# Designed miniproteins, single chains, continued (5), part 64

Each design is a single chain, and the fold is of that chain. pLDDT is the mean over its residues in the fold that is shown.

## One batch from the design tools (miniprotein)

Design m18203
Fold by ESMFold2-Fast:
Structure m18203 (fold): chain A 75 residues (1-75)
Amino acid sequence: AEELLKEAVDALERGDYETAARLAEQSIKKAEEEGNYKLMAEAYGVLAIAYRRMGDIETAEKYRKKALEYHEKAK
C-alpha cells in the first residue's frame, strides 16, 4: 500500500495524473484491507490533486473531503 502511494506521488510530480489516480486508488484498496486510515487519507489527497489537475473539480472536492474524514480517523 505505501509503495503504491509513493509511486502515485511520483506520477503526480511527473504530471501523469491518470497514472497517479490509478495508483492512489490501488493504494486505498490495500490500505482499507490493512485498516490503515492514515494511508487512506494520504491516498485520497493524491486523488484530489490528480482530479483537480485533470479539470474534474467536483470529483477532486469529493476526494478532498474523504481525505479529511480519514485524517480524523487516523490516530
Scores: mean pLDDT 84

Design m18204
Fold by ESMFold2-Fast:
Structure m18204 (fold): chain A 115 residues (1-115)
Amino acid sequence: VKDGVLIVKVDEIDEDTVKKIIEEAKEKNIRIIIIDASKATSISDGAFETIVEAAKEGYIIVILANEEVAKKLNAKLEELKKKDPLTASRIFVLPADTDVDLLIKELLALDIALK
């Protein structure tokens, strides 16, 4: 299966955790990553920079976050959009209560519909 999605649950969004997620996606030849950070209370600047570098390489990164972390992420994304709108378009922040199974089905349905 070459068109897989990598789903990882994290308690904190730190640089080392994100680097490990990206390396796993690379080893499995996966381009779409869902980071379930619904329990995370913060995001480090190094973690966001690692996410940005992965997005520049063509990875699509979806982050599930609570309102506080989502606000911080969206502020960082707005600054990124001013400098690099293409890279920013590959990073998505969704509510912590997002149904991951439905999200995967929708991503797969979009891939089928575009063929």
Scores: mean pLDDT 79

Design m18205
Fold by ESMFold2-Fast:
Structure m18205 (fold): chain A 86 residues (1-86)
Amino acid sequence: SLDELKKVAIEGLQKVREVLAKHDPEAAARVDEILEKVKNAKTPSEILKGVSEVLRIARELGDPEAIKAATELATKVFKELKKINK
């Protein structure tokens, strides 16, 4: 369901935010903006856009812990998305 997809995405985004908050408060604030957008998402595509943006932020920063957290977020979100499309 969309609600389960949101829950998984929010939990993963919060983990990325926690990792980034330790080293880059500005990047953490950007993730907070994405988190609010995902909370208000009305479609799966809006959630996927948020996940893609966070993955890009982690990659641009080159923080291995942030990249790991963002990759784990993406994996969990894609797993839930497959349940909606079946």
Scores: mean pLDDT 83

Design m18206
Fold by ESMFold2-Fast:
Structure m18206 (fold): chain A 78 residues (1-78)
Amino acid sequence: IKLTPEQKKELIERLAEALGLSVEETESLLSVLPLSLDQLYHASDAEIRRLLTQLGFDEERIERAIAARREFRKELEA
């Protein structure tokens, strides 16, 4: 699936909440990752955990971000 602009915004907002960042900070963070939002949407939990660990996030924030993406996918694919 290729995300719409509205779906990309919602995913960014959910990740921002999970990571304790602003939407702007989350957009900046995602812009430096070696993958697009569409690729992040399809990424495995292990890949997301690896990337966020490398960026210095703690386990609690990482698990919240993984859960947020998983719930977003369930809602979108329902």
Scores: mean pLDDT 79

Design m18207
Fold by ESMFold2-Fast:
Structure m18207 (fold): chain A 89 residues (1-89)
Amino acid sequence: KGKLIQEAIELVSQATYLALKAITDPKQKQQIIDLMNQAIDALMAEDYEKAIEYIEQLKRLIEQSAPEDVAKQAVELLEKAIELVKKAM
Protein backbone atom coordinates (compact mmCIF):
# COMPACT_ATOMS: atom_id res chain seq x y z
CA LYS A 1 0.00 0.00 0.00
CA GLY A 2 1.13 3.58 -0.71
CA LYS A 3 2.00 6.13 1.98
CA LEU A 4 -1.23 8.11 1.36
CA ILE A 5 -3.40 5.03 2.01
CA GLN A 6 -1.34 4.13 5.09
CA GLU A 7 -1.90 7.67 6.47
CA ALA A 8 -5.63 7.42 5.63
CA ILE A 9 -5.90 4.11 7.56
CA GLU A 10 -4.12 5.72 10.53
CA LEU A 11 -6.50 8.71 10.49
CA VAL A 12 -9.60 6.48 10.27
CA SER A 13 -8.30 4.46 13.25
CA GLN A 14 -7.51 7.63 15.27
CA ALA A 15 -10.96 9.12 14.59
CA THR A 16 -12.65 5.86 15.59
CA TYR A 17 -10.59 5.61 18.80
CA LEU A 18 -11.54 9.19 19.79
CA ALA A 19 -15.24 8.47 19.19
CA LEU A 20 -15.21 5.11 21.03
CA LYS A 21 -13.70 6.69 24.18
CA ALA A 22 -16.62 9.15 24.35
CA ILE A 23 -19.50 6.78 23.44
CA THR A 24 -21.02 4.61 26.21
CA ASP A 25 -23.67 2.66 24.21
CA PRO A 26 -22.23 -0.79 23.29
CA LYS A 27 -24.45 -1.05 20.17
CA GLN A 28 -23.23 2.32 18.82
CA LYS A 29 -19.61 1.31 19.56
CA GLN A 30 -20.04 -1.94 17.60
CA GLN A 31 -21.59 -0.13 14.59
CA ILE A 32 -18.65 2.32 14.56
CA ILE A 33 -16.11 -0.54 14.82
CA ASP A 34 -17.87 -2.37 11.96
CA LEU A 35 -17.77 0.72 9.70
CA MET A 36 -14.11 1.36 10.56
CA ASN A 37 -13.25 -2.25 9.63
CA GLN A 38 -15.22 -2.00 6.36
CA ALA A 39 -13.44 1.27 5.45
CA ILE A 40 -9.98 -0.15 6.24
CA ASP A 41 -10.72 -3.40 4.34
CA ALA A 42 -11.80 -1.35 1.29
CA LEU A 43 -8.61 0.78 1.50
CA MET A 44 -6.46 -2.37 1.75
CA ALA A 45 -8.29 -3.84 -1.28
CA GLU A 46 -7.65 -0.57 -3.20
CA ASP A 47 -11.43 -0.11 -3.55
CA TYR A 48 -11.13 3.61 -2.88
CA GLU A 49 -14.65 4.49 -4.03
CA LYS A 50 -16.21 2.11 -1.46
CA ALA A 51 -13.68 3.21 1.17
CA ILE A 52 -14.87 6.84 0.80
CA GLU A 53 -18.51 5.66 1.11
CA TYR A 54 -17.73 3.80 4.36
CA ILE A 55 -15.75 6.76 5.76
CA GLU A 56 -18.70 9.08 4.96
CA GLN A 57 -21.05 6.67 6.78
CA LEU A 58 -18.63 6.57 9.73
CA LYS A 59 -18.62 10.42 9.83
CA ARG A 60 -22.45 10.52 9.98
CA LEU A 61 -22.67 7.85 12.70
CA ILE A 62 -20.03 9.57 14.85
CA GLU A 63 -21.84 12.93 14.48
CA GLN A 64 -25.04 11.26 15.75
CA SER A 65 -23.40 9.24 18.57
CA ALA A 66 -20.50 11.22 20.08
CA PRO A 67 -20.48 14.51 22.04
CA GLU A 68 -20.18 17.57 19.76
CA ASP A 69 -16.54 18.41 20.63
CA VAL A 70 -15.36 14.81 20.07
CA ALA A 71 -17.48 14.44 16.90
CA LYS A 72 -15.89 17.61 15.45
CA GLN A 73 -12.34 16.31 16.07
CA ALA A 74 -13.14 12.84 14.67
CA VAL A 75 -14.87 14.29 11.58
CA GLU A 76 -11.84 16.52 10.84
CA LEU A 77 -9.58 13.42 10.89
CA LEU A 78 -12.00 11.49 8.64
CA GLU A 79 -12.25 14.41 6.17
CA LYS A 80 -8.44 14.46 5.96
CA ALA A 81 -8.50 10.68 5.34
CA ILE A 82 -10.99 11.16 2.46
CA GLU A 83 -8.72 13.88 0.97
CA LEU A 84 -5.72 11.49 1.07
CA VAL A 85 -7.74 8.65 -0.53
CA LYS A 86 -8.88 10.99 -3.34
CA LYS A 87 -5.24 11.98 -3.97
CA ALA A 88 -4.34 8.26 -4.23
CA MET A 89 -7.02 7.70 -6.92
Scores: mean pLDDT 87

Design m18208
Fold by ESMFold2-Fast:
Structure m18208 (fold): chain A 95 residues (1-95)
Amino acid sequence: SMEKENAINTALSIALKALVAGKSKEELLEEIKKTLPNNPELIKLAEESKTVEDFYRKLFLHIAERIVEGIKRSNPELPEEEVKAFLERLRKIAE
């Protein structure tokens, strides 16, 4: 949905600004709670993340996985195993 995509883009912006400014994970979490109070998934992701960089990487990976799933739905000829292998490669790069 557009609202969900807007929330994710807002969270990415907050995370990038926090990373560049050297803010703590606690400051990031408070900003997410303040700006996106109706997005429990994003709040939980921030709570479960170890650092601002960890949150940014996990959120970026989540977006990449959603884009790949959208492409897969539009292109049913894509082999499942190769798509899975690509997603695993993306996860390893994000680590």
Scores: mean pLDDT 80

Design m18209
Fold by ESMFold2-Fast:
Structure m18209 (fold): chain A 72 residues (1-72)
Amino acid sequence: MDEVTLAGTGGAIAAESETELTLEVRVPGGTVTMRGGKGYAEASVDGEVVARGEGAQGGGLAGTIAAEKAGA
């Protein structure tokens, strides 16, 4: 499973859920954490927020930006 698929899936699930979801992936540039709830997804690298998107599609974009920032 590739990183874009994991990031996109996490964001989609978070957007559909009433409950917060956190997905954590370690990459060469640091730890990418995707966190979200209904209607949003937020991505951080090594604890610093680098991207945020709304809805399932926004989650995928946020994950991609985070991966780029982490050098993955």
Scores: mean pLDDT 55

Design m18210
Fold by ESMFold2-Fast:
Structure m18210 (fold): chain A 61 residues (1-61)
Amino acid sequence: SMEERVVEALARIIEAIEATTDPAKIRELSALATGLVQAHRDRDEAALAARIAELDRVLAE
């Protein structure tokens, strides 16, 4: 479900924020968290998928 995907993505973002001391990285991850919540609120499946793909890219860096 969209809810499960958002919860899983937010958990990954929190773990990444806890693991970093880079303020720029924290801001980027926080913006992604906001985007995920907004996509879920708007029931925008394409936006949700795009934000999860962006998160995967950021976490692979």
Scores: mean pLDDT 83

Design m18211
Fold by ESMFold2-Fast:
Structure m18211 (fold): chain A 78 residues (1-78)
Amino acid sequence: MPIDEREVDLALARMQLSVGEKALEKAKADPNTSQEKIDLLEELIEETRKYIEALEAGDEEKAAELLKKIHELSKQLK
């Protein structure tokens, strides 16, 4: 049976947001973390929040655009 993909995406996005917020707190507490990495983590968290809002609004096109940006930011966090 097809599962509601939007509910799955929402659950995963909320989990990613929680993980990202914890990662940002650890990064800010670590004096060896660069400011550039902290800035990238903050941007990733904000884009994830926008993605959740787009999913909740049923805006599939906006959600897809935000997901692409999240993937690009994640690649920079190597």
Scores: mean pLDDT 79

Design m18212
Fold by ESMFold2-Fast:
Structure m18212 (fold): chain A 85 residues (1-85)
Amino acid sequence: MTITITSVRKDGKILSKTVEVDGETHTGSPEEATAWLREKLGLEGDGAQIGARLVFAGAKVETKVEPLPELGPGGQISTTTFTLP
């Protein structure tokens, strides 16, 4: 199982998230994307709690952070991929 979370940020605030689970995707607010991920995985909690549960389940975690110049200084896009065995 592969879970990919892409977050668009400005000055430390998450503006939007795209979540993908095994090829199914949802894009929305951080709250909406996290709620969709909870329903897909059958888990409860916030994004950090879900991430911790995946790591403790043996997920390999890869994170890529890139500047997003169109948002100006402090603009970033981060992609985190969880790969479960």
Scores: mean pLDDT 80

Design m18213
Fold by ESMFold2-Fast:
Structure m18213 (fold): chain A 92 residues (1-92)
Amino acid sequence: IRAGDNIQDLSEEQILEAAREALELLREEVEKSDIPEEVKKEVLELIDRGLKAKTIEEAEEELNKLIELARKNPILREAVEKALARFLARAS
């Protein structure tokens, strides 16, 4: 199942499960990256909050903050792209 194509056929629980898997992969890429420690700490805190989200709306709020940080930090953006590629490879 590709993200966006069959979202109506997935339960909210299945969507949150996929989001948690993606966030765990992102955490690994961030921890391995050369991101400055202060930015890395902030990003890891956002990932932790996203992993604890009970609703799609809560997860989306933390993800939006993460996307905003990635726009300002090229190394973080690269980590996000690597995590997404790993997630998509597992989902295929």
Scores: mean pLDDT 76

Design m18214
Fold by ESMFold2-Fast:
Structure m18214 (fold): chain A 74 residues (1-74)
Amino acid sequence: GTVKERPAFAHGVKPEYSAEEYIKLAEEYEAKGTLENLKKALGYLSLASALEATAEIHARMQAVVAKIEALEAA
């Protein structure tokens, strides 16, 4: 299964933000609607998932991936 056992950060680095704060950052980048910003949003959601692996965060990640794929196909 897909399990985040440790933070998705550089070796030896601890997270500075909560999963909720990373989700808010992801939402801000997603709202900008460009391919580059959607990729940043996905990065923040990945960090949030590493701290707190929930079905809600996973669903948000899948939604952002779908938006990225739609823009890359267009």
Scores: mean pLDDT 74

Design m18215
Fold by ESMFold2-Fast:
Structure m18215 (fold): chain A 70 residues (1-70)
Amino acid sequence: GPVNEAAKRAAEAIEAGDEEAAIEAMRQLYTAGQGSSGTAAVLGELAKLAEEKGLRKAAEEARRLMQESR
């Protein structure tokens, strides 16, 4: 579904080092899964992956979106 597709795009963008694409995919993930605890958990894993790859802005955006998730 849209949540899984957006999460996959974000992970692929992070692995490719494409920070702008990663941020866009994470915003799509937030929109598709808005209001779900599962979306916050996925954003947390993406934040860790982005931090490990040195994509600081992507990690910061993931944490911001987690704060806005429910």
Scores: mean pLDDT 81

Design m18216
Fold by ESMFold2-Fast:
Structure m18216 (fold): chain A 86 residues (1-86)
Amino acid sequence: KREELAEELARLVRETGRRMGVPEEVIELAAELARAEILGDQAAADAAVAALRALPREQVEAGLQAIREAIERNPELAEELAKLAE
């Protein structure tokens, strides 16, 4: 179920970002971007990207790294996400 995968990824991004010491504002934007991309919500994805672009580069990179770490540490979720990309 696409919505369940989007919420699970968002939850894992928040957990991973907090463990990495990423600022909460950046964590929430990264989680929103991840959720929007899985759901195919282009307007929400564009809004999250615009908000991230307004932040310092290092914070944006930290948020994107939290998404990557969340996927890498959860191979079952990564496999399900790969199937959605097909």
Scores: mean pLDDT 80

Design m18217
Fold by ESMFold2-Fast:
Structure m18217 (fold): chain A 71 residues (1-71)
Amino acid sequence: SSELREEGERLVEELKRLEREGVQAVLDGNMAQAAELAARGKEVAERIRELARELEKLGDFKSAQELLEGI
């Protein structure tokens, strides 16, 4: 559905933000923050995969593929 797609798109943008913040944390030498951001990123990626599977079950393979490409 459009709602699942929109939620997935929001999560992809959140993942991109976490990845940028994680890179910055590494550059700043803040390895504790980098590890925390990486853990949050894994949770977000898992939720994106779950939404992609739900879209596939609904026959929306294109939206599912687009979300998975965002990981």
Scores: mean pLDDT 89

Design m18218
Fold by ESMFold2-Fast:
Structure m18218 (fold): chain A 68 residues (1-68)
Amino acid sequence: PDLTVDQLRALKIVGEALHDNIDKPPEERLKIAKERVLEAQRRGEISPDAARYALEVAERIAKNLKEA
């Protein structure tokens, strides 16, 4: 329940990517979100721990969408 500032930044990246690409299929939206998280980690804008957390959240969203 206690999220770090970096984890909040990473989640914001995921949320913005999903919202910006709402016209795309769920699988493509999640791929874009993951790519943005990894780019932010590469640039040092978020920690590796925050990136891992955001990617885990994105994967859980992907599983829920595949079940629908």
Scores: mean pLDDT 78

Design m18219
Fold by ESMFold2-Fast:
Structure m18219 (fold): chain A 66 residues (1-66)
Amino acid sequence: SMSPEEQATFDYLKELGLLPSSVTEFDEALKEGVIVFQGMFGLEQDGVVDAAAREALERYAARAKA
């Protein structure tokens, strides 16, 4: 089962339009979306969201919704 944090990250990436359309598995889609986000903001593309990356992701998703 997915953690609430993984679900939140997925929702933020979906709001930003950063989820790849070609990926059929949820975990692969989430990892690729995180890597794309990291590349866009000059972060290390390891697929791991630290506290700073999570804050940036939340702020950008909130702006897209507002």
Scores: mean pLDDT 69

Design m18220
Fold by ESMFold2-Fast:
Structure m18220 (fold): chain A 91 residues (1-91)
Amino acid sequence: SELIEKAALLVVNTALFWHENPDLLKRLAELKYPDIKPELPYFVAHLMKELVELLGLDPEELIREMLRLAETAPPEVAEAIREAIRLFEEN
């Protein structure tokens, strides 16, 4: 699905952006999301939940496409994405 591909790309690109801008993620937690740990995997997991709920996505298809995109991401971002998927599936 083109919508799944675009959503997965949005999540992975946002994860990369937050990885490059950790102070922004900390500030976002302080201002809007005090219940979310100011760490990359927790914010990525939250974004996944919001997109699945807002757009009515198949979570399994989103996870598969995110894992495919993570293969070409920097190792730190790829690990954060895998941890985010684990956190998402536990909730």
Scores: mean pLDDT 87

Design m18221
Fold by ESMFold2-Fast:
Structure m18221 (fold): chain A 64 residues (1-64)
Amino acid sequence: SKLEEVEKRLREYKRELLADPSLTRRQQAMELARKGQELGDEYGIPFEERSALLQRVLAELAAE
């Protein structure tokens, strides 16, 4: 599904952000949130599904 593709791309981007030693955790979270909105717009993901996905991926980032 489109949602699964967005989730995959967000997790890939999360890994790229985590690999960047110049970014603080806050900056990583902000960039991940921005990318999530960008992909959500590109793939036409409804707000409720987009918010739920973004909260899950941000929680995963916070647990790293």
Scores: mean pLDDT 85

Design m18222
Fold by ESMFold2-Fast:
Formats: structure tokens, C-alpha cells, sequence
Structure m18222 (fold): chain A 74 residues (1-74)
């Protein structure tokens, strides 16, 4: 899977979770699980998370992504 395909898949999933009433913490847990089990390097995980954060406009979804990105960059 390309990084672009991963970015699109994560955006779709997060929007579906948010529409279903998932909390910020639930979206963060889903993101952590997906990136940890993606087989991606840390650098590729950071690139994907940055791309998702840049494309997401919903403030709650964006905040969940940005918080997971901060954890990966630490």
C-alpha cells in the first residue's frame, strides 16, 4: 500500500468513526493501533499522520490526529 493510499484510508475511517459518534480518545486509539500494525517505519507513520492532519477539516478529528502525531514525533 502506498503512503497516499494509507492517508486516504485513514481519512475515510476516521470520518466514519466520527460520524458514528466516536470520541477523540476512541479515534486516537484506532489511529495508534492502525499505524503500529501498518508495518510502516516511524518516518512513514509521521508522513501519513501529517498528511491526514493537513487534509482533515473537522476540529475533533484533526485534534485526534495531531495528538497521535505529537506522540510519534516525541
Amino acid sequence: MSLEEMTDSLLTLLRQLHAAGASREQMKLALRWLVENSGLSREDRIEVLRAVAARETDPEVKAAVEEVLEEEEA
Scores: mean pLDDT 83

Design m18223
Fold by ESMFold2-Fast:
Structure m18223 (fold): chain A 74 residues (1-74)
Amino acid sequence: MELVKLEIEFIASDDLTPEQRKKVEEIAKEAKERSKIPMTVEEALQFLKEFYKKLKEIAGNKVTVFVKMTKIKP
């Protein structure tokens, strides 16, 4: 089973409220902690799907997410 490491970066629009910005920062922190743990490709895709949905609920279309997936060699 292939394991991957995730690296996640955010660009937030200046149009975010202070409350939205704080929530985005909290989600970013949680995502970075989760990404430190190796996961399967399927787990990574599911995590990214749920993570992106959560960001959209808080910040709408005002956050751009950059994701790098690196395969962990056996």
Scores: mean pLDDT 76

Design m18224
Fold by ESMFold2-Fast:
Structure m18224 (fold): chain A 81 residues (1-81)
Amino acid sequence: SSLRDAAIRALEQILPTLSPELQALARELIARVKEAETGEELREALLDARSRIEATLPPDAATRQFLTLLDLLIHEVDRAL
């Protein structure tokens, strides 16, 4: 879907700004987004990633930008369901 493709592009664009640990998580999320067959599966992947990132202390600017992107993507998925 166009939403899935937009999510993949946005995640790939933010990837080089992240720490190595968050880059690994972002790559895992991109793989899960590519495998998602339904909007519900896409939503679950995004929510799981968001929860794992929120556990990072303290959040730096790049981490906060990543969380903001995930919140935006979750909102768009929820509007499409």
Scores: mean pLDDT 83

Design m18225
Fold by ESMFold2-Fast:
Structure m18225 (fold): chain A 100 residues (1-100)
Amino acid sequence: MKVAEIEIDLGDLDLTTASSEEALKIYNEIKEKIEKAKKEGADEIKITIKAKGPLAEQSVQRAALAAKKIGEELGYEVVSEEIEAKNGEAVGTIVLKKKK
């Protein structure tokens, strides 16, 4: 089974108030990375999303929702999701597996 690892670093970008252009850039980055993993034959994709700042957890959650939707549209299913937030930092880990 081929596993691909993808990292998305939001830095201090607040996706809850971000402009449509900024949100679209993150959406496109996630999509391009998942499409590349699929093209390279990934059966499983592990996505790590990082953010910092007062709305880091909410920003990671929004990016995670986008990643799950894109993954499902590209023929993957969500097998696990974990979001940890502490001291103004958040890390989300999502695992996608190729549908039969």
Scores: mean pLDDT 82

Design m18226
Fold by ESMFold2-Fast:
Structure m18226 (fold): chain A 96 residues (1-96)
Amino acid sequence: SLAEKIAQMEEERAKLLAELEKELAAGKKTGSAEGQAAYQRFGELLYSVLSEEQIEELTKEIEKITEKYHAGELSYLEALEKVLEKALELMRKAAA
């Protein structure tokens, strides 16, 4: 069900963010196999659920977040968290 896909996305997001925080704290470049696999699964779930209009909305939001990141207003992790939250928001809206 769509609700099961959203729950899976929230679990994969939590795992991805925890892995990235761990790698950043250790001074490592991001790129663990587990983190990469979670990111890939997250993307696959997004494209399976979101409409063309929702993909366009997400793209515009990513653009705004990227501008704030380049302006030094957001860290890389903060920017990624905002993108993932917007994606989940759109998936929840699609489920309604």
Scores: mean pLDDT 67

Design m18227
Fold by ESMFold2-Fast:
Structure m18227 (fold): chain A 103 residues (1-103)
Amino acid sequence: SMDEQVAALRADFAALRQQAMEFVTEKDRAEIEALLAEAQRLIDEIVATGDRRAVILVESQVTLLLMLIHVSKHLPQEERSRLIIRALQNFIEALKRLKRELS
């Protein structure tokens, strides 16, 4: 159901937010928090459209990001922070493109 898909997306994105903030450099923390807030806003706007295929696509992207963050845990803190920032920037651009297609 749509409700189950949205619940799964919200749970995975909450896990993404928690893991993205683990062991990042202090100087990059504010930027990562701002990127996560922007991603959350775009996800909420996409969910509000009621487009089930869009929700499934976003969920797949969040799952891939979770895997990327998990494998990056062995990187030096500076490299991990940089990787997370780039990954979130790319994710936000993908969400913006998807939102335009739904409008």
Scores: mean pLDDT 87

Design m18228
Fold by ESMFold2-Fast:
Structure m18228 (fold): chain A 81 residues (1-81)
Amino acid sequence: MEGELELARELARRLALAAGLSEEEAERFAELALRLSLGEPLSPEEREELLELFGRVRANLAPETAAALQAEAAARYAALR
């Protein structure tokens, strides 16, 4: 559903922002992560970019913050029915 994709993109962007990425980097992370999750092919350069951004998110994002954002996204997803 369209709302599910928008919510997934927003969650990825918010996770990246919470990890200290810039708004531009967070949007790029969300775009690449969503494309990968949808089975879209990524170029080698896009895969390297996603891996670098993901590594930064993983290193800097507090588990509690990630859990809170995921819980909010899950509640919003349930409301899309």
Scores: mean pLDDT 78

Design m18229
Fold by ESMFold2-Fast:
Structure m18229 (fold): chain A 74 residues (1-74)
Amino acid sequence: REAIREELVEELGKYLSEEDLERAREIAEQENVGQALRDLLAFISELLKEGKLSKEQAGKAAGLVYEAALRMLA
């Protein structure tokens, strides 16, 4: 599960700044996996609203979170 979180954060690093990536890592490391994934999707949505991500980048990032969710919650 830690490996899946690390892979997710590494892949998100393709789209996020170092500062935003560190915040994403903090969110992903929450004990409640379902809450961590919801908070991470909310964070990606906020980055899109702030103009830090394009719609395409936000869609790809959200897709990565959903794939990680399926792997961690199954």
Scores: mean pLDDT 78

Design m18230
Fold by ESMFold2-Fast:
Structure m18230 (fold): chain A 90 residues (1-90)
Amino acid sequence: MKIAEELLKEFIDRLLEQGAPELAEEIKRKYEEKEPSILLTLFSMALARGPEVARALLRELGVPEALIEEMLARPRAEALRLFREWLEKR
């Protein structure tokens, strides 16, 4: 299974355990639409798991290797900013 799909499943399972099935369905829909806010959330989760999981997610999403290494060399807030900027660029 893809890293993004594994992280999404974990997020959805947690929401269901907390009794928020409507929010879980909304999150799933936003992921299917590739909405930046959900992709940022998944990247945030990957960073919390460690740099190797974050690197695997970024590669899966097609981020260039040079930008991946720049993101992972920076503090969390700056890494999230660079990822957001990449999502906004074509």
Scores: mean pLDDT 83

Design m18231
Fold by ESMFold2-Fast:
Structure m18231 (fold): chain A 83 residues (1-83)
Amino acid sequence: SLPTKDQIDEYFLKVYKRGEELRKTDPEKAAALYKEAADYFRRVGDQHKQQGNEDLATHAYLLAISLTGEYVVALELVKKKKA
């Protein structure tokens, strides 16, 4: 079954918190986490869109965009220091 809004939000929060921890110690792992999660939310958005759940699809896509931004920031940290 497709993830519910609560499941989507819980997973986003877990990724966000873990990413913050990893950015301080291992920005390369943070970048990998953000990219994987962004790809996941894009797939979730596509699946909800296919089922006609347009609001949930838009929500998932916005979370994917947010995580893609965090991925870009983490890549800048990788360039400044060895992970």
Scores: mean pLDDT 88

Design m18232
Fold by ESMFold2-Fast:
Structure m18232 (fold): chain A 66 residues (1-66)
Amino acid sequence: IELTPEAKKIAEEAYKRITEAVKAGNLDEANQIAVDLYKELSKLIPQEEAALVATRVLGRALKEAE
């Protein structure tokens, strides 16, 4: 997936916040941040790509926190 610079910045900021929430044990907050990321990205890129990016960001954060 090739993201615009704007979409990349939004995804990277969300990744940092989700990783912090997961490390703190706040899985509900991590999930909410991922949902918000999807909503923001769906305004900039196709909805299916936004969903895929949000899912990948959440997955990466969960693996990093293990």
Scores: mean pLDDT 80

Design m18233
Fold by ESMFold2-Fast:
Structure m18233 (fold): chain A 76 residues (1-76)
Amino acid sequence: SKEEKLKKIWERMRKIADEVGLGEEFDKIYEEAKKKSPEEQLVLFARAALELSKHATDEQRVEITKLLLEADKVYE
């Protein structure tokens, strides 16, 4: 389902957030996103992706970008 796909995308981004030391900050964004429209959830996901990218390796930035593109497609 769309909901299962979104949950997996958020869980994969959460794993990267944990690896870069921003897991707790990402959890706060996720809890806020659950209360928002799909369009606003995507904006919050994109903002989280941008913040994580500042602390990420090149390989992690590629994965963050792929997850953002996957999220954009599912939120359509």
Scores: mean pLDDT 86

Design m18234
Fold by ESMFold2-Fast:
Order: sequence, then C-alpha cells, then structure tokens
Structure m18234 (fold): chain A 102 residues (1-102)
Amino acid sequence: HMEEAERLLRDAYRVAAYFYHQAGDEEKAKEWAKKAGLPEPVTPEEAQRSLRRVMEAAGVPEIVLPDLPLGGDESARAAYRHIADQVLRLGEEVAERLRKAA
C-alpha cells in the first residue's frame, strides 16, 4: 500500500505538470514534472492515463483531457490551474488513505 501511495502521488504530479503547462505556468509545470520523476515533458496520453488512475482511486468520473472544451483565453488558463490544484489535492487524499490502509 505504501508503494501504491507513492505511485499514485507521482500520477497526480504528472497530471498537474500537464495542466500547468496548458495554463502557461511553465515553472510549476517543470517543478511537478521533476517531482514525478519525468525526464521529458508530459504527453497528453501520459496525463490521461495518470488522471484515470487518480480518478478511479478517488472514486470520481474520469476526465478526458483532449475533450475538455477550454479555449485559449485567460478563463481557460485559470480553469487548467484549478484542475491541476484539484488533482494534486485528490492525489494527496488518496495517498493518505492508501498509507493508512491495514
């Protein structure tokens, strides 16, 4: 369960890196990608797979990244940052539950 918690937390970091990149927050995107242990930028496919694992573990519906109807304006960037923050929170919540599982 402890190793599972670490893997899920890395999945959340990977998704956060992707969404911060979409939001134009390159510094945060790079920082979270580094914490996820990635040598290269996060691809949409990697982000979607990691998001699926986090969402399944959290018990919420999957979000399909390419189908997000977000434009290129400031509102879209704010939404991407909000999604990144939500995924990080969900990742920590699930990781904590896994660490405490007997």
Scores: mean pLDDT 72

Design m18235
Fold by ESMFold2-Fast:
Structure m18235 (fold): chain A 76 residues (1-76)
Amino acid sequence: MPLSEEEMKKAGLSEDEQAYFLLSHLVREGKVSELEKEKIEELKEKSANYISSVDDQPKEDVLKAIEEVIEEVLKE
């Protein structure tokens, strides 16, 4: 990971941006299942807020991929 959580805070990134990058990294590495359900839900909500706030091209495909992994982890 090129930026640590501390470096992102120093760069002035919002909590939502930090959550988006962290969750995206965990999804890519297949490590989402290592998190507690409550933490996954928190990161999902913050990531959705960040995606909704950007004026760049829609990141819907990334959000959908994240949601699919989260749904599998949140299954009873």
Scores: mean pLDDT 63

Design m18236
Fold by ESMFold2-Fast:
Structure m18236 (fold): chain A 91 residues (1-91)
Amino acid sequence: KIEEAEELVKKAEELFERARELDAKDPLDLELGVEAGMLLLQAIDYLYDAAEIVAEILNISVSEIIELAREKGISLLDLLKELIEEIKKKE
């Protein structure tokens, strides 16, 4: 099931990138700002789903993963990518 978590993280990353691009295109366009916000919310949902899968595999809570990202000073996205890679390398 780790492949499912990897897929969700990739989808979240793509949506974060698209949101960033929209926000950069025209800072005065409120409509683009709203669209970017909607993409960010969807990306967060995918990221949370991926975190739940990773948490289950590692036998920890999603809260513990979030706390670890905060302690390391990296994004939840980057931490999940790191954890998924580590799990895949193990088996």
Scores: mean pLDDT 80

Design m18237
Fold by ESMFold2-Fast:
Structure m18237 (fold): chain A 99 residues (1-99)
Amino acid sequence: MEAVKEAVELFRKAAAAEDEEEALEYLRKGLEKLGISEEEFEAALAFEEQLLAGVGRMSEKAAHAYRRLLEARYEVAGGDAEARARLAEALAEIDRLQA
């Protein structure tokens, strides 16, 4: 829970950063707090793309990393009801595919 809390704070800093390089540095630190490697992050992005294309069959590691990223994005969204709703739908879809 502490690591997730620290990751969320870092992701909020990334979202608020005016400089893209600073935003990427905060994103990387947040991923490290979640125990997600850059390779797992890239695999999770590839899984998201495949899921959107309707073919979404990826490795268990990629699916797990993607789920953790969605959970962190949901927390970062805070007061953005539309973003939270979209992320909740994505989490439900991951659960449906793993059922």
Scores: mean pLDDT 64

